# Designed miniproteins, single chains, continued (5), part 72

Each design is a single chain, and the fold is of that chain. pLDDT is the mean over its residues in the fold that is shown.

## One batch from the design tools (miniprotein)

Design m18497
Fold by ESMFold2-Fast:
Formats: structure tokens, sequence, C-alpha cells
Structure m18497 (fold): chain A 92 residues (1-92)
């Protein structure tokens, strides 16, 4: 489902930018944003939405680690919510 992948992608990009800034790692955040854009683009071009979801899951887990390093519990919870949503779609 392209629309579900797009929504998760957009939310992950926004969260990744916030987490990168909060962790004092804006460059690492920008790299993760770039990786998410590449994964989303490949998924759209190929129709392989499972690939896209798996890549967004990997990135969301890295974003969670950065939020934990920043000591920002609110951002950790937002990352966990995204991880859970991606996992639910991957079970389908």
Amino acid sequence: TEAELEKLYEELIKLTKEVGKAAGKPLEGDILVGLARIAYSISKLTGDYEFGLRQLLKIAKEVKKMAEEAGNEELVKKAEELIERIKELLKQ
C-alpha cells in the first residue's frame, strides 16, 4: 500500500530531523533522512513496499537509539510508535 508507506515515510523524516537536532547529531540525522528517501523511491519504482517498510523499520530503530542517547523520552516514545506501526504492516 503506497499511501501507508508514504505516510510512515513522511512521519519518519520529520522525527529523524527532530532527533538528529536533539542528539547533537544533525549530520547523522540528515544521512538517515537520505537513506529513507532512497528506500521510499526504490519502493515506489519497483512496487516492493515490503522492502520499503523493512528499510524504514531499520532507520526508525536507529532514530530510537539516537533519541535514547539524547535522553529525550518523548522522542523515544514517538520512535517506538512508528516502529510498532511499521511492524504491524509487515505482519500483513
Scores: mean pLDDT 87

Design m18498
Fold by ESMFold2-Fast:
Structure m18498 (fold): chain A 65 residues (1-65)
Amino acid sequence: SETLDRLYERARSLAKELNDPEALKQIDEIREEYKKNKDYRRATLRLSQIIHDLEQKKKELEKKK
């Protein structure tokens, strides 16, 4: 799915920017789970949650300066 691939790319890009190897691992696990079960809703929800968490982490790091 184009939408899912875009979410995956966004999440991975954020995790790389923040040097978060744990987030990268979770993103890869979500992608592998989707390949296995094709649960689009679950994959979209989990990727959106990780993107949200990474965006919040980025804001907190900028706030600390």
Scores: mean pLDDT 82

Design m18499
Fold by ESMFold2-Fast:
Structure m18499 (fold): chain A 59 residues (1-59)
Amino acid sequence: SAVEELYELVSKKLGEKVAEGVLEALRQGGASARAAIHELGKTLGEEGKELAERAIEEL
């Protein structure tokens, strides 16, 4: 799933604690959480941006 791929990418590049924070934001939902996930995805390049968008849609 895109959520699993995003977790793996974030964990690999930014560490497990940041990846756990992303999962928590995805579970909470809402406009603020989605905006934060999009911004984080952008910092990980085109792959991260695409995975962030797909993970948000899987909720």
Scores: mean pLDDT 81

Design m18500
Fold by ESMFold2-Fast:
Structure m18500 (fold): chain A 90 residues (1-90)
Amino acid sequence: GVQQQVDQLVEAAERLAQARENGDVLAEIGEKLRIIGLALDIALNYSDAEKQRILALLDQRIAQLRAEGASQALIDALQFARDSLRKFTA
């Protein structure tokens, strides 16, 4: 469902941020590929309305995390996930 896809993208973004903070280049590449794969799966299997809902929920999560003082690495990782999904929904 829509919420499960948002949760998976957030989890992958958290792992990407952690890999970056640890300087783990191989883990960073792996988590970027996971995010791209999730975004592509959403682009191929979800309706336009559901895609817009996922994008809106990601925007809300980014805004919430910024307000809570989350790391720039996490914000950048979530923006990467959002931008990947947006590009594949053309």
Scores: mean pLDDT 88

Design m18501
Fold by ESMFold2-Fast:
Structure m18501 (fold): chain A 60 residues (1-60)
Amino acid sequence: SSAEIRRLEHRIQDLQDGIQTAQQNIQKSTDPQEQQELQQQVQVGQQEIEALQQQLQQLK
């Protein structure tokens, strides 16, 4: 249980860091296609975090 909780927390943190990086890159980008691709990455990452947070709640 403890090891699984740490695994989920690490994955959530990695995804949060990835979202923050993608959001920074959106602000720096002047390419509409790059902005769209990064926005999609943010959306997918947020959905994955929500699923992992639900799993984490069930383990507490």
Scores: mean pLDDT 87

Design m18502
Fold by ESMFold2-Fast:
Structure m18502 (fold): chain A 83 residues (1-83)
Amino acid sequence: SEEEFIKRAKELKEEAKKNEPELYEEGKKLAELSIKDPEKALELVKKLGEYARENADNEEVRKRMELITGTAIAELYEELKKK
């Protein structure tokens, strides 16, 4: 559900903020781009997803991509809630 999806994104954001601050900053940048240029942000997210899929056997790459995209989703959701 959307509620569970957002909950997971918030968990990933908190994990990145606490343990992987560089990935937290990358996720924030992606969220900012999503507001400023949503088409370009969507293309970037698609490319990140493709890269993660190509490196599916690399758990470090998978985890890093999840933290970046989860952070971006959580940040974007918070901005959306502001109206």
Scores: mean pLDDT 81

Design m18503
Fold by ESMFold2-Fast:
Structure m18503 (fold): chain A 72 residues (1-72)
Amino acid sequence: MTPEQRQAMADGLRAAIPATAAYLRSLGVSEADVEEFAALLLELADAIAAGDLEKARALQAEARALVEAALA
């Protein structure tokens, strides 16, 4: 993956956060969980842009676990 591809992915992820947050709220996810999920996605975007794949992987796993727990 090139730096340009990583930046495009990060930009796309950041742009999607407001719509994703609104969708989670529509599913009844708590405001605290929505805010934490949004914060994790912002950190994930930063890690992707920086090429920190280990951090990006950890943040992606954490975000997934948070959403799975919130929807259970």
Scores: mean pLDDT 83

Design m18504
Fold by ESMFold2-Fast:
Structure m18504 (fold): chain A 93 residues (1-93)
Amino acid sequence: MEKKIEELRKKIEELLKKLKELEKAGKLKPEEREKLLREMARLMLETWVLEHPEDIEKIIEEFEKNKDLADTSTLSARVHIEVLEEFIEEYKK
């Protein structure tokens, strides 16, 4: 499990570097930004789940209870919510 967590963290860092490079070059399209944020959010969630498997159900319950109060004002917040929803659906399979 630790080796997989390290691999996921490396991928997150690579995506973050790519995001920063594209932003600095003025080449970051809205669609590419959303894709990079979504992939990072997914990898971060996978990393967290591997580190804290016992807390998964608590996070799911808390998300479902407060879904209507979730911050949707920013792209990052919306992407995080969508990725979490996708994860919950996959977990319930």
Scores: mean pLDDT 72

Design m18505
Fold by ESMFold2-Fast:
Structure m18505 (fold): chain A 57 residues (1-57)
Amino acid sequence: AEEELKAMVKGGKDVKVEKIGENKYLLTYSYGGMVIKDTYEVKDGKIILTDRESKAA
């Protein structure tokens, strides 16, 4: 799951993957001068983006 999530963020720098629940992951990365936080859930064998927060650096 973590390696698949990292592969989804090909343009991101300083990619951090944190497991925040049984089937929930938080990705924090830098992209285009922004800090982005993506929340993913694994449902029925699929990785689904459920939330995105972005902040200018």
Scores: mean pLDDT 74

Design m18506
Fold by ESMFold2-Fast:
Structure m18506 (fold): chain A 100 residues (1-100)
Amino acid sequence: MPTIEELVEEMEKIAKEKGEEARKAEEQGDYDTALKILKEMGKELLKIAKEIAKKMGESAVNTVEELEKRFEEAKTIEEIEKVLKEIYVMMHDWLSEAKA
């Protein structure tokens, strides 16, 4: 069974790989492709975050479900990046709690 630390490492790998792809699309002026990549990245990160949340408890699951809702409602790169930042903060807070 994957540990919280292993799941966080998987999330960091996805964020790095997909983030680099999105950045390259932005550098080429292809903002539609960048937005699509960021949306796919966020979906993958939220799926893993939900698996971590199930290990942390119901309160954590509810937090991920609220982020999933806000992510689906996001329409711009700026709105997507705001939700991705909140996922990153949440992930690191949970990792700190799991290591204690």
Scores: mean pLDDT 82

Design m18507
Fold by ESMFold2-Fast:
Structure m18507 (fold): chain A 88 residues (1-88)
Amino acid sequence: SALQAEAERLLAFARERGDAVLEETAQAALTAKPKIQEAVLARAKALRARLEGDEEAAAEYEARAKQVPVLTPEEIDEGIELIVKAVS
């Protein structure tokens, strides 16, 4: 999918930069359930924007990543990994 291709490009960028947090977040986006994949990908985009010095774009993507409050207790209990929570 387009989101998967985006996550793969972010993972490649993270590895080239040696940024462990971005690499971890991009890997999470690749394995995330469809419901949270967009939010995890937004977190990865925020980290990339920060590495490039674009604080305004980073803040916008972080705000988007925080929009995962639709997760139910059952979805959390099923082991949905939500790296978006690193955004606080």
Scores: mean pLDDT 69

Design m18508
Fold by ESMFold2-Fast:
Structure m18508 (fold): chain A 99 residues (1-99)
Amino acid sequence: SLEELEKLKEELKLALENGDVVKAVAAFLSIQAYLNTGKLLNLNKVELLLKQGQFNELQDELAKLFDNPQIVQQLLDDAQALLADPSSEVAEFAQKLAQ
């Protein structure tokens, strides 16, 4: 719903402001999933998978919503880039999504 999207944007904004990179990445992926599919990711599960470095399991969660494996791979690449460098261009894009 629109209300769920606004809540995810608020969660992304707060995570970025607090330097919580894992939560920011989870919220970013959830916003991208919703915008592309109209479906929600399990935010708590995505955060757990990111904290544990379980990118294969994260791919499985994304694949449940996306029928295009290239989009799934791009989102995984973006997630890894954000985790490695929170000052990257992907992080700037995430900040714009948090509006």
Scores: mean pLDDT 80

Design m18509
Fold by ESMFold2-Fast:
Formats: sequence, structure tokens, C-alpha cells
Structure m18509 (fold): chain A 82 residues (1-82)
Amino acid sequence: SVEDYAKKLLEEMKAALEAALPKLSEKDQKIAKEELKEVEETVKEILEDKSLTDEQKKAYIQSLADNFKAQLKAMVAKTEAE
């Protein structure tokens, strides 16, 4: 189901955040946690959107997950470059 798909991707994003946290500055830890909260709310809105097909919902949620993971990777790389 779309809901099971969303749950799996949210768990993967949470795991990626937990793995990244010890590698981030205190400021970036707060930013990353807030970004995950915003992604969780957006996923909820996508799941509740009756105008979207299940295929469209999965595509949007996957895009959010990919973007979140990319941002975490960039934040870690920035901290390691200092």
C-alpha cells in the first residue's frame, strides 16, 4: 500500500538522520531535525490528498526522501570539510 511505502521511507529517513547526527554541528542537528518534521507533515498531506493517484503519491514521497538524504549528506560533507 502507499501508506506502507510511506512508512518504510520515513523509517529510512529517520535512520539516516540518526546516523548523521553525531557527524553534524549542533546548529545543523537542529536544522536537520526540523527538516525531517517538515517532511513528515508533507508526507501526511500527500497521503490525505484525494486528487493524487497512488503512483503520484509514491513518486512525491520518494522525491522527498531522496532530497532529504541528499541534504543530510551535504551537511555532513560541509562539517567534515572544516
Scores: mean pLDDT 86

Design m18510
Fold by ESMFold2-Fast:
Structure m18510 (fold): chain A 84 residues (1-84)
Amino acid sequence: DEKKKKIEEAKKIIKEIADKMKSLLSDPELLKIVDEIEKTFIEGIENDKIGEYGRESALKYRDKFDKIAEEIKKNAEARKAAAA
């Protein structure tokens, strides 16, 4: 029961992070990659293989991680400028 609760809380955190990232992305290709990464991490948590699945995602999407980070940063800065 405690292990199941821990898995559900971890999945919730991953979903919240992915939703936050997607809210800062406008590129549909990068949005799809965030969805794929979210699915991979959730499957990793459910199977107690988060490190293995995380490494697989990092190797597969290395170039896309940089693009995702850049777009998130630009959109977060634009949101702050619009709110000021």
Scores: mean pLDDT 74

Design m18511
Fold by ESMFold2-Fast:
Structure m18511 (fold): chain A 77 residues (1-77)
Amino acid sequence: SEKEEEEKLRKELEENIKDFKKNVKETVGDSEEAKKEEIDILEKIIEELKDLDETVKSVQIAIELLKKRIEELKKEL
């Protein structure tokens, strides 16, 4: 069903964000500059996703999760 595909995609995207977070921390550390670089990368990904088609459910879910990650990083700054 479409709901099962959306839930699967959400979980896959959450794991990808978690892995990305780990890789950023391992490569550049958890400094203020590293967090700002992660925010910049995530904002660029969101803009690319919007350019694809923001009416598509999978794109909407991806944008939602990336925005959530950006807000988490901003709270840590």
Scores: mean pLDDT 76

Design m18512
Fold by ESMFold2-Fast:
Structure m18512 (fold): chain A 101 residues (1-101)
Amino acid sequence: MTQGAIVRSGKVTVAVLVFPDGHAVLGVSAAPDASREEIYEAVAAGVAWARAQGATTLTVHVPDDEVVREAAIEALEAAGFRVTAVSRGEDGSTVIEAERA
């Protein structure tokens, strides 16, 4: 069964979906004035929840912002995931793919 959660830290919201195959999709929404710390904490909490639900691979959608991207990658690596790809989405967002290290 697909599991879902919404995680918030300050001005950052992370929507998380974990699929039965162990893949999770995270969507990160950050206000323009959100701090790096709020982004890191929200992504870290979302990834920790996904991992607790059995996620082994992740697709993370973040705004096209270098600070958001760097904070998200740091949170993924701290949670024991290895970034395997970074690409641009059709909407100009950044898509980060990761697998459990």
Scores: mean pLDDT 86

Design m18513
Fold by ESMFold2-Fast:
Structure m18513 (fold): chain A 74 residues (1-74)
Amino acid sequence: MEEIQKLLEEAKRLRERAIEYGALSGLHMMKAQSLKIGDPSDTKAIQKERDLAREYDERARELEAEAEALRAKI
């Protein structure tokens, strides 16, 4: 019983972190779009924001998969 509860709490924590990283990915993607509108010649800055968005999205996916694996043990 207590073991199941610990797994549920850990899975919840990982899912909350995944949501946070997903939100960060979205924010950096919006920033890339804003930069493109303001100065489309600043390709380096735009690409940096896109790279950050991708990195955060990958981290969110990893955490979600780990949370789901823990839930599968219940």
Scores: mean pLDDT 83

Design m18514
Fold by ESMFold2-Fast:
Structure m18514 (fold): chain A 88 residues (1-88)
Amino acid sequence: MSEAEKAIEEIKEMMKELEEKVNFLLSLNTEEDKEAALDLLDKAEKRIKNILEELEKVATPEEKEKVKAVAEEALKKIDKLREEIEKA
């Protein structure tokens, strides 16, 4: 598996776990659980940005573009989840 394929798989697995955990926390309907959900989103965003930074050192231009596309979609989902939590 290439570095890019590993990065894409890591981002996808992270997003799946993140969505499951955030949905669980929001189902509890407390302010503390909403804050915990926001903290998970912040940590996921930082990890995705770190993956992109690490990839910049080792990946080909084509691999970087593929991972960036997946990361941008993930970051958009994180932003949408953050907005939904703040509006609730």
Scores: mean pLDDT 81

Design m18515
Fold by ESMFold2-Fast:
Structure m18515 (fold): chain A 91 residues (1-91)
Amino acid sequence: HMEVSLEIVRLAREIREKGLDPEKLIEEYRQKGDFEKARLVERADVVMEIADALDRIGLEFLEWAYEKNPTPQIKADLERARRALAEREAE
């Protein structure tokens, strides 16, 4: 359990750092007959999609929180989150 989770996290990080396409990697591993590695890439892709979704939900939550309780701290967090998301979309 733990080793597989760490491998998925490392693989997700490598995919992001190298700008690799997870869908193409899955196809390549399947073509090579490496179905175990293909499954790890599939799981890494899901983890990355969940992380991206959580970042967007976090942004929406910060926008809501700022509307309800406008503090300099929440505004700074909101601006930081928007910048981080924009930078990832530009990559």
Scores: mean pLDDT 74

Design m18516
Fold by ESMFold2-Fast:
Structure m18516 (fold): chain A 69 residues (1-69)
Amino acid sequence: SAAAEALSRAGRLAGAGEALDEALARDFVTGLAGMGYSQATVDRARAALDAGGGRLDAETARALSEYVG
């Protein structure tokens, strides 16, 4: 599914210490909701995205990917 693909791509980049661009960061947050993650997890990811101005830096992306892995 598109949600699973987005989570997989985001996880690989974050694991490598790479920042997520705006499109992939949005797809990652949407993917969490699409894969049935809790509202609390989705809200945390959305808050991080908003704090980053639509982007997730490498450290934040890695922490979120570790949380959902």
Scores: mean pLDDT 72

Design m18517
Fold by ESMFold2-Fast:
Structure m18517 (fold): chain A 60 residues (1-60)
Amino acid sequence: SHLVNSMRNLADKELKGAPQDLLDRVELELQVAEKSESTEKVIGALLSVIGDIEDYKLSQ
């Protein structure tokens, strides 16, 4: 999916040096979005990734 690839690129850029547990959580959500057949599940996973990125940026 183009959206999943775009989100992966954003996460790679914004989460440089982030804790491994955060990186692992984001990767799991991206895999859920990539493999899911449900639009609602894809959107939910991508919103979770956005939230994790924004929380990390605010904590810096």
Scores: mean pLDDT 84

Design m18518
Fold by ESMFold2-Fast:
Structure m18518 (fold): chain A 100 residues (1-100)
Amino acid sequence: MEEERRRLEEAARRAEEIGELVAAKRYEEARRLAERVLEEFDTAVTAAGLAGAILKAAPKLDEEQKKLLRELLDRALEIAGASEEERKEAYAELDAYLAE
């Protein structure tokens, strides 16, 4: 359990870096890093943490960045095996946040 917690903390730091890359418009690097993190940490907690860190690091996104963030969230939810209800809720939360 502690091993998993330590790895999740590491994944959270990488998610923060992904958010910074998105803010810098380094979209290809952000996607590559997100894919590596999600492949290593195949958990719903990691997927949710990834999306949250991106939003915190880059709250003011242009349309292209918003599209990329949504694609990354889709990928994270797919890898985590999220249900359709969980995906709808995640999209609704993202859309509500991005409405500003």
Scores: mean pLDDT 67

Design m18519
Fold by ESMFold2-Fast:
Structure m18519 (fold): chain A 60 residues (1-60)
Amino acid sequence: MEFEDVGELVRVRPGDTLESIAARHGVPVEALLAAIPSLDPDHLPVGEYLFVPRPEALGL
């Protein structure tokens, strides 16, 4: 499936949290957790890319 209209990849920076990333992109934290089943919320992959679903793809 294409990811063109469903989300984007965002680089995790030191000090970023799921809350701050979700708020910055206008999505709820639970949407990030649902989109990335292998994500450990206690250990964000700093320096890696995190898939962030777009609000439009969530019906917001």
Scores: mean pLDDT 69

Design m18520
Fold by ESMFold2-Fast:
Structure m18520 (fold): chain A 72 residues (1-72)
Amino acid sequence: AVAAAHKEAALATIAAGLSAVSGKPITVAEAEKLLADSVKGTSVENGQLLSQLSDAQKQEVSRHAEERTRAL
């Protein structure tokens, strides 16, 4: 349950980051597919995009942690 919740939150963060970078809405399902394709080495471009978003993912996690601390 906890692991599944963290995975879903991470995918949502990646989807939001990809939407911001690409200028179009990226769904959680599309983000998961991009991760799977990157791991398989199927798309070099997808791997490069995911690499560029690693810092954005960390920033978004920090932002959510601050919000949750404030709400608690």
Scores: mean pLDDT 58

Design m18521
Fold by ESMFold2-Fast:
Structure m18521 (fold): chain A 91 residues (1-91)
Amino acid sequence: MEFPEISDEQLEWFLSNPEMMELAKELDKVSEEAGEVAEKLSEEEQEEVKKLLAEMQEMVAKAMLERKLPDREEVKKLIEKLKEIIERAKK
């Protein structure tokens, strides 16, 4: 399936919504931290991280397509789960 590139209208909507910018920033940060600890993760933990990151990316994609903010509670839960796995790997 061909994914359209982000339109100027979608980008303007994104930049005009600080909650979306914060979500994207947190996603980037958590993805970077997950990458740093990936070698220390078990196969099960790696699969869980991939699943959580995919769910967050899907939320962002849907929000941008519909120009509607994602569910804040669900976003927070996904970020907290990712941070928990990363924190365990750092020990």
Scores: mean pLDDT 74

Design m18522
Fold by ESMFold2-Fast:
Structure m18522 (fold): chain A 76 residues (1-76)
Amino acid sequence: MRKRLEAEIQIGLYQIKAAVLFKYDYPDVQKKLESLGPTLKTGVDGNQLMLELGKEAGNEEVIRLSSQALELEKSL
């Protein structure tokens, strides 16, 4: 339970950081970010969506954060 909870918190933090970057640089993607939910399955789908959006935008920080979030979800 403790390791799972810690990983879920880290995933949430990565999603928040990615959302802040998109909000600042790419306001047009705001609606897509609002669709992301704080569940493991939704988190995987949401983090994959963020990875795709980061690649389209060429934003290396978003790509890094979403990749780290996906790795954390695989460890659960």
Scores: mean pLDDT 59

Design m18523
Fold by ESMFold2-Fast:
Structure m18523 (fold): chain A 101 residues (1-101)
Amino acid sequence: DPLAEAHARVLELARRMAEDLGLSEEQIEEILAEMRRLAAAGASPLELLSAALAKMAEIKGNEEALEYARKGHSAAAAVILALSDKDKEMALEVAEEVIND
C-alpha cells in the first residue's frame, strides 16, 4: 500500500527530527501516537508531518516554527526548528526563502 508506506516514512522522519531536537522518548512517543491517530483517520502524509512539526515547536517553545507548521509550511517549520537554537535571525531568513521558492 503506497499510502501506508508514505505514512511509515513520515513517522520515521518525525522520530529522527524529534531525536535531533533533543526531545525525550516520552515526548517522541506522544508525537508518534498523534500521527498514528491522524493516519487512521485518513490524514495525508503532509498533514501528519505538519502535526508532528507543530507539536515539536510547542515542546521547544518556538512560536515562529509553530505558526509555519500550522499553515502547512513544513519545510520552513523544520528549518526554523533546526537552526533557531544557534541563530534565530538566520533561521527566520532561510525559512522565508524556502516558502517563497
Scores: mean pLDDT 80

Design m18524
Fold by ESMFold2-Fast:
Structure m18524 (fold): chain A 95 residues (1-95)
Amino acid sequence: MEKEEARKELYLLAGRHFVKAEEIKRTLKPGEALPEEVLELGREIRERGIELTERFPEVVEELEKLPEEEVLKLILEVLSETDPELAKKLKEILE
């Protein structure tokens, strides 16, 4: 796996996590527990993110140097190429 492939996968995971978190906030009623399926998905995303971070720590260092606004823009660009529907959802949330 190349560094650029790892970067794109990390951005895709971050975008999926962000969109899912916002959907939950909008649909979850006060007092409701998170569904088990949602918790499992979150675990899988975190595990893969950790794996990629350990293999390519330089990608994380590059992201940490960027303002949050710029990181979100990069995530949106990658999602637009790989998952246009998810990119539209993220754009609606951010704009």
Scores: mean pLDDT 72

Design m18525
Fold by ESMFold2-Fast:
Structure m18525 (fold): chain A 72 residues (1-72)
Amino acid sequence: MPKYLLSVRTEPGKAQAVAEEISKFPEVTRVEVVGDGVLAYVEAKDEETARKLAEEVGKLPGVTSVTLNKLS
């Protein structure tokens, strides 16, 4: 499957809660908390699915920005 990285910025103190919500998505294979940010590794069947996931992540409480990068 194509691989993507979501780089997520959160409000101070919200990164862990955001990471837990992101980890519930079936396309998410790994989540890392880095300061007030979250890195989510995603396997999706196509870029459309990955972009929809990035949109849903951007709606989570405490999320300030989301960037989607294709890895492979």
Scores: mean pLDDT 84

Design m18526
Fold by ESMFold2-Fast:
Structure m18526 (fold): chain A 81 residues (1-81)
Amino acid sequence: SSLEELRRRVLRTAAELGLSEETALEIFALTLNVRQELLDEGVAVSDQQLLDAAETLLRAEAERPLSGLERKQLIRDTLLR
């Protein structure tokens, strides 16, 4: 499925950045939830935009651990650009 491929790409990027699988999956799940929230607000988000947002958040997390609110805000900011 397309979701399985997106998940594999997120896990690969996380591994390259030295992040845990648990952190990668939390970030992926949060990015999917934010996409759904934006769809409910009338904003369509493609699989490519979702992947770009998840990868942006993974890179930020690799610099320092982020709070749940910081993670959610960064995803929204990235998807609304």
Scores: mean pLDDT 88

Design m18527
Fold by ESMFold2-Fast:
Structure m18527 (fold): chain A 79 residues (1-79)
Amino acid sequence: MAAKNFEESIELLKKLGAPQEEIDVMEKHLELAKANPEDEYAQLYAEMVLEALKNNFKEEVGEKLVAEAEPKVEELLKE
């Protein structure tokens, strides 16, 4: 379940023009989450994606794109 939401989040970030190097890091963590399907790891990954959008992507992709992406990623990572 969680792995599907992470895949959808990564696809959304690709469509919004997130840096490929950051996408590569997220895909690596998605592979780890799939190999270790524990809720704790899945939750940590979800928090990492949201943190990257709020803090890391803001400098690279600009404030406007982050503002557009945040609600969509939050919907995909929502309960």
Scores: mean pLDDT 59

Design m18528
Fold by ESMFold2-Fast:
Structure m18528 (fold): chain A 75 residues (1-75)
Amino acid sequence: DLEEKARQILENLEKLKKELKQKNDTYFVSIVDELIRLVKEALEKKDQELIEAIVNGDSTKIWEAIKKRKEEEKK
């Protein structure tokens, strides 16, 4: 189940964010936060193509999705 795998990735990202906060690594916390938001949005919208890209580690599609999200924030 791709949704279950994406949820596991989300849990791992949340754990990574906590570890980075303990190290006071503000830069990487910001990057991980963007990934967490993307995964949450994909799961909430049930965007199967984006969920598949996240599960498969398709960095190009993930990056395009982040850029599109930022463009939507500018409207």
Scores: mean pLDDT 78

Design m18529
Fold by ESMFold2-Fast:
Structure m18529 (fold): chain A 56 residues (1-56)
Amino acid sequence: SAELEEKKERSIEGGAKIGQALGAEVGAQMAYREVKELGASEEEAREAGRRAKEMA
């Protein structure tokens, strides 16, 4: 849904910001965890973590 996609994008952006402050690995893990908590699949959560790391 549009709402889920929007929340996933915000989690990726948040993870990237945390990655800039605390290290890309930390930001990636935060994005992964947040997306999983939204009920997204394991694959989507991993992709979110990877994207957050690339944006950091």
Scores: mean pLDDT 83

Design m18530
Fold by ESMFold2-Fast:
Structure m18530 (fold): chain A 66 residues (1-66)
Amino acid sequence: MPSGAEALRPAAEAVLEGRRRGLSREETVEMIMRRTGLSREDAERALDSLLKMSEEELEALVRDFA
């Protein structure tokens, strides 16, 4: 299973994209699940962690990885 840190980066990208596209929370969770392979409950917990970060911090995570 991917570690929290490695799973958080594709989740951060999904959250950032979801905000820009105006996706619902459930659609964002499904995107996280598809990108990370996490279960719904784990994807929701990842989303909760990401909600504590600013948009600039999320973008920096995505950029530094890519």
Scores: mean pLDDT 75

Design m18531
Fold by ESMFold2-Fast:
Structure m18531 (fold): chain A 66 residues (1-66)
Amino acid sequence: MESIEEKETEKLQKEVLEEARRLVAENPDKITFDEAMERIVREKVLEKAREAAKEGKVNNPDYDPD
């Protein structure tokens, strides 16, 4: 049986797929499904890193001049 960690990965994968599908539906001429997936995965990784940093009480949790 898969571990709890594997289950979390599967849930994340499903969320990424759903979000990518929505992005493509909103901008079919501007972004492909593959591009949408890459963008969402990248954003999710960054969000997870930020959340982990915030939990670990790291300095400059909001250091990103957008």
Scores: mean pLDDT 69

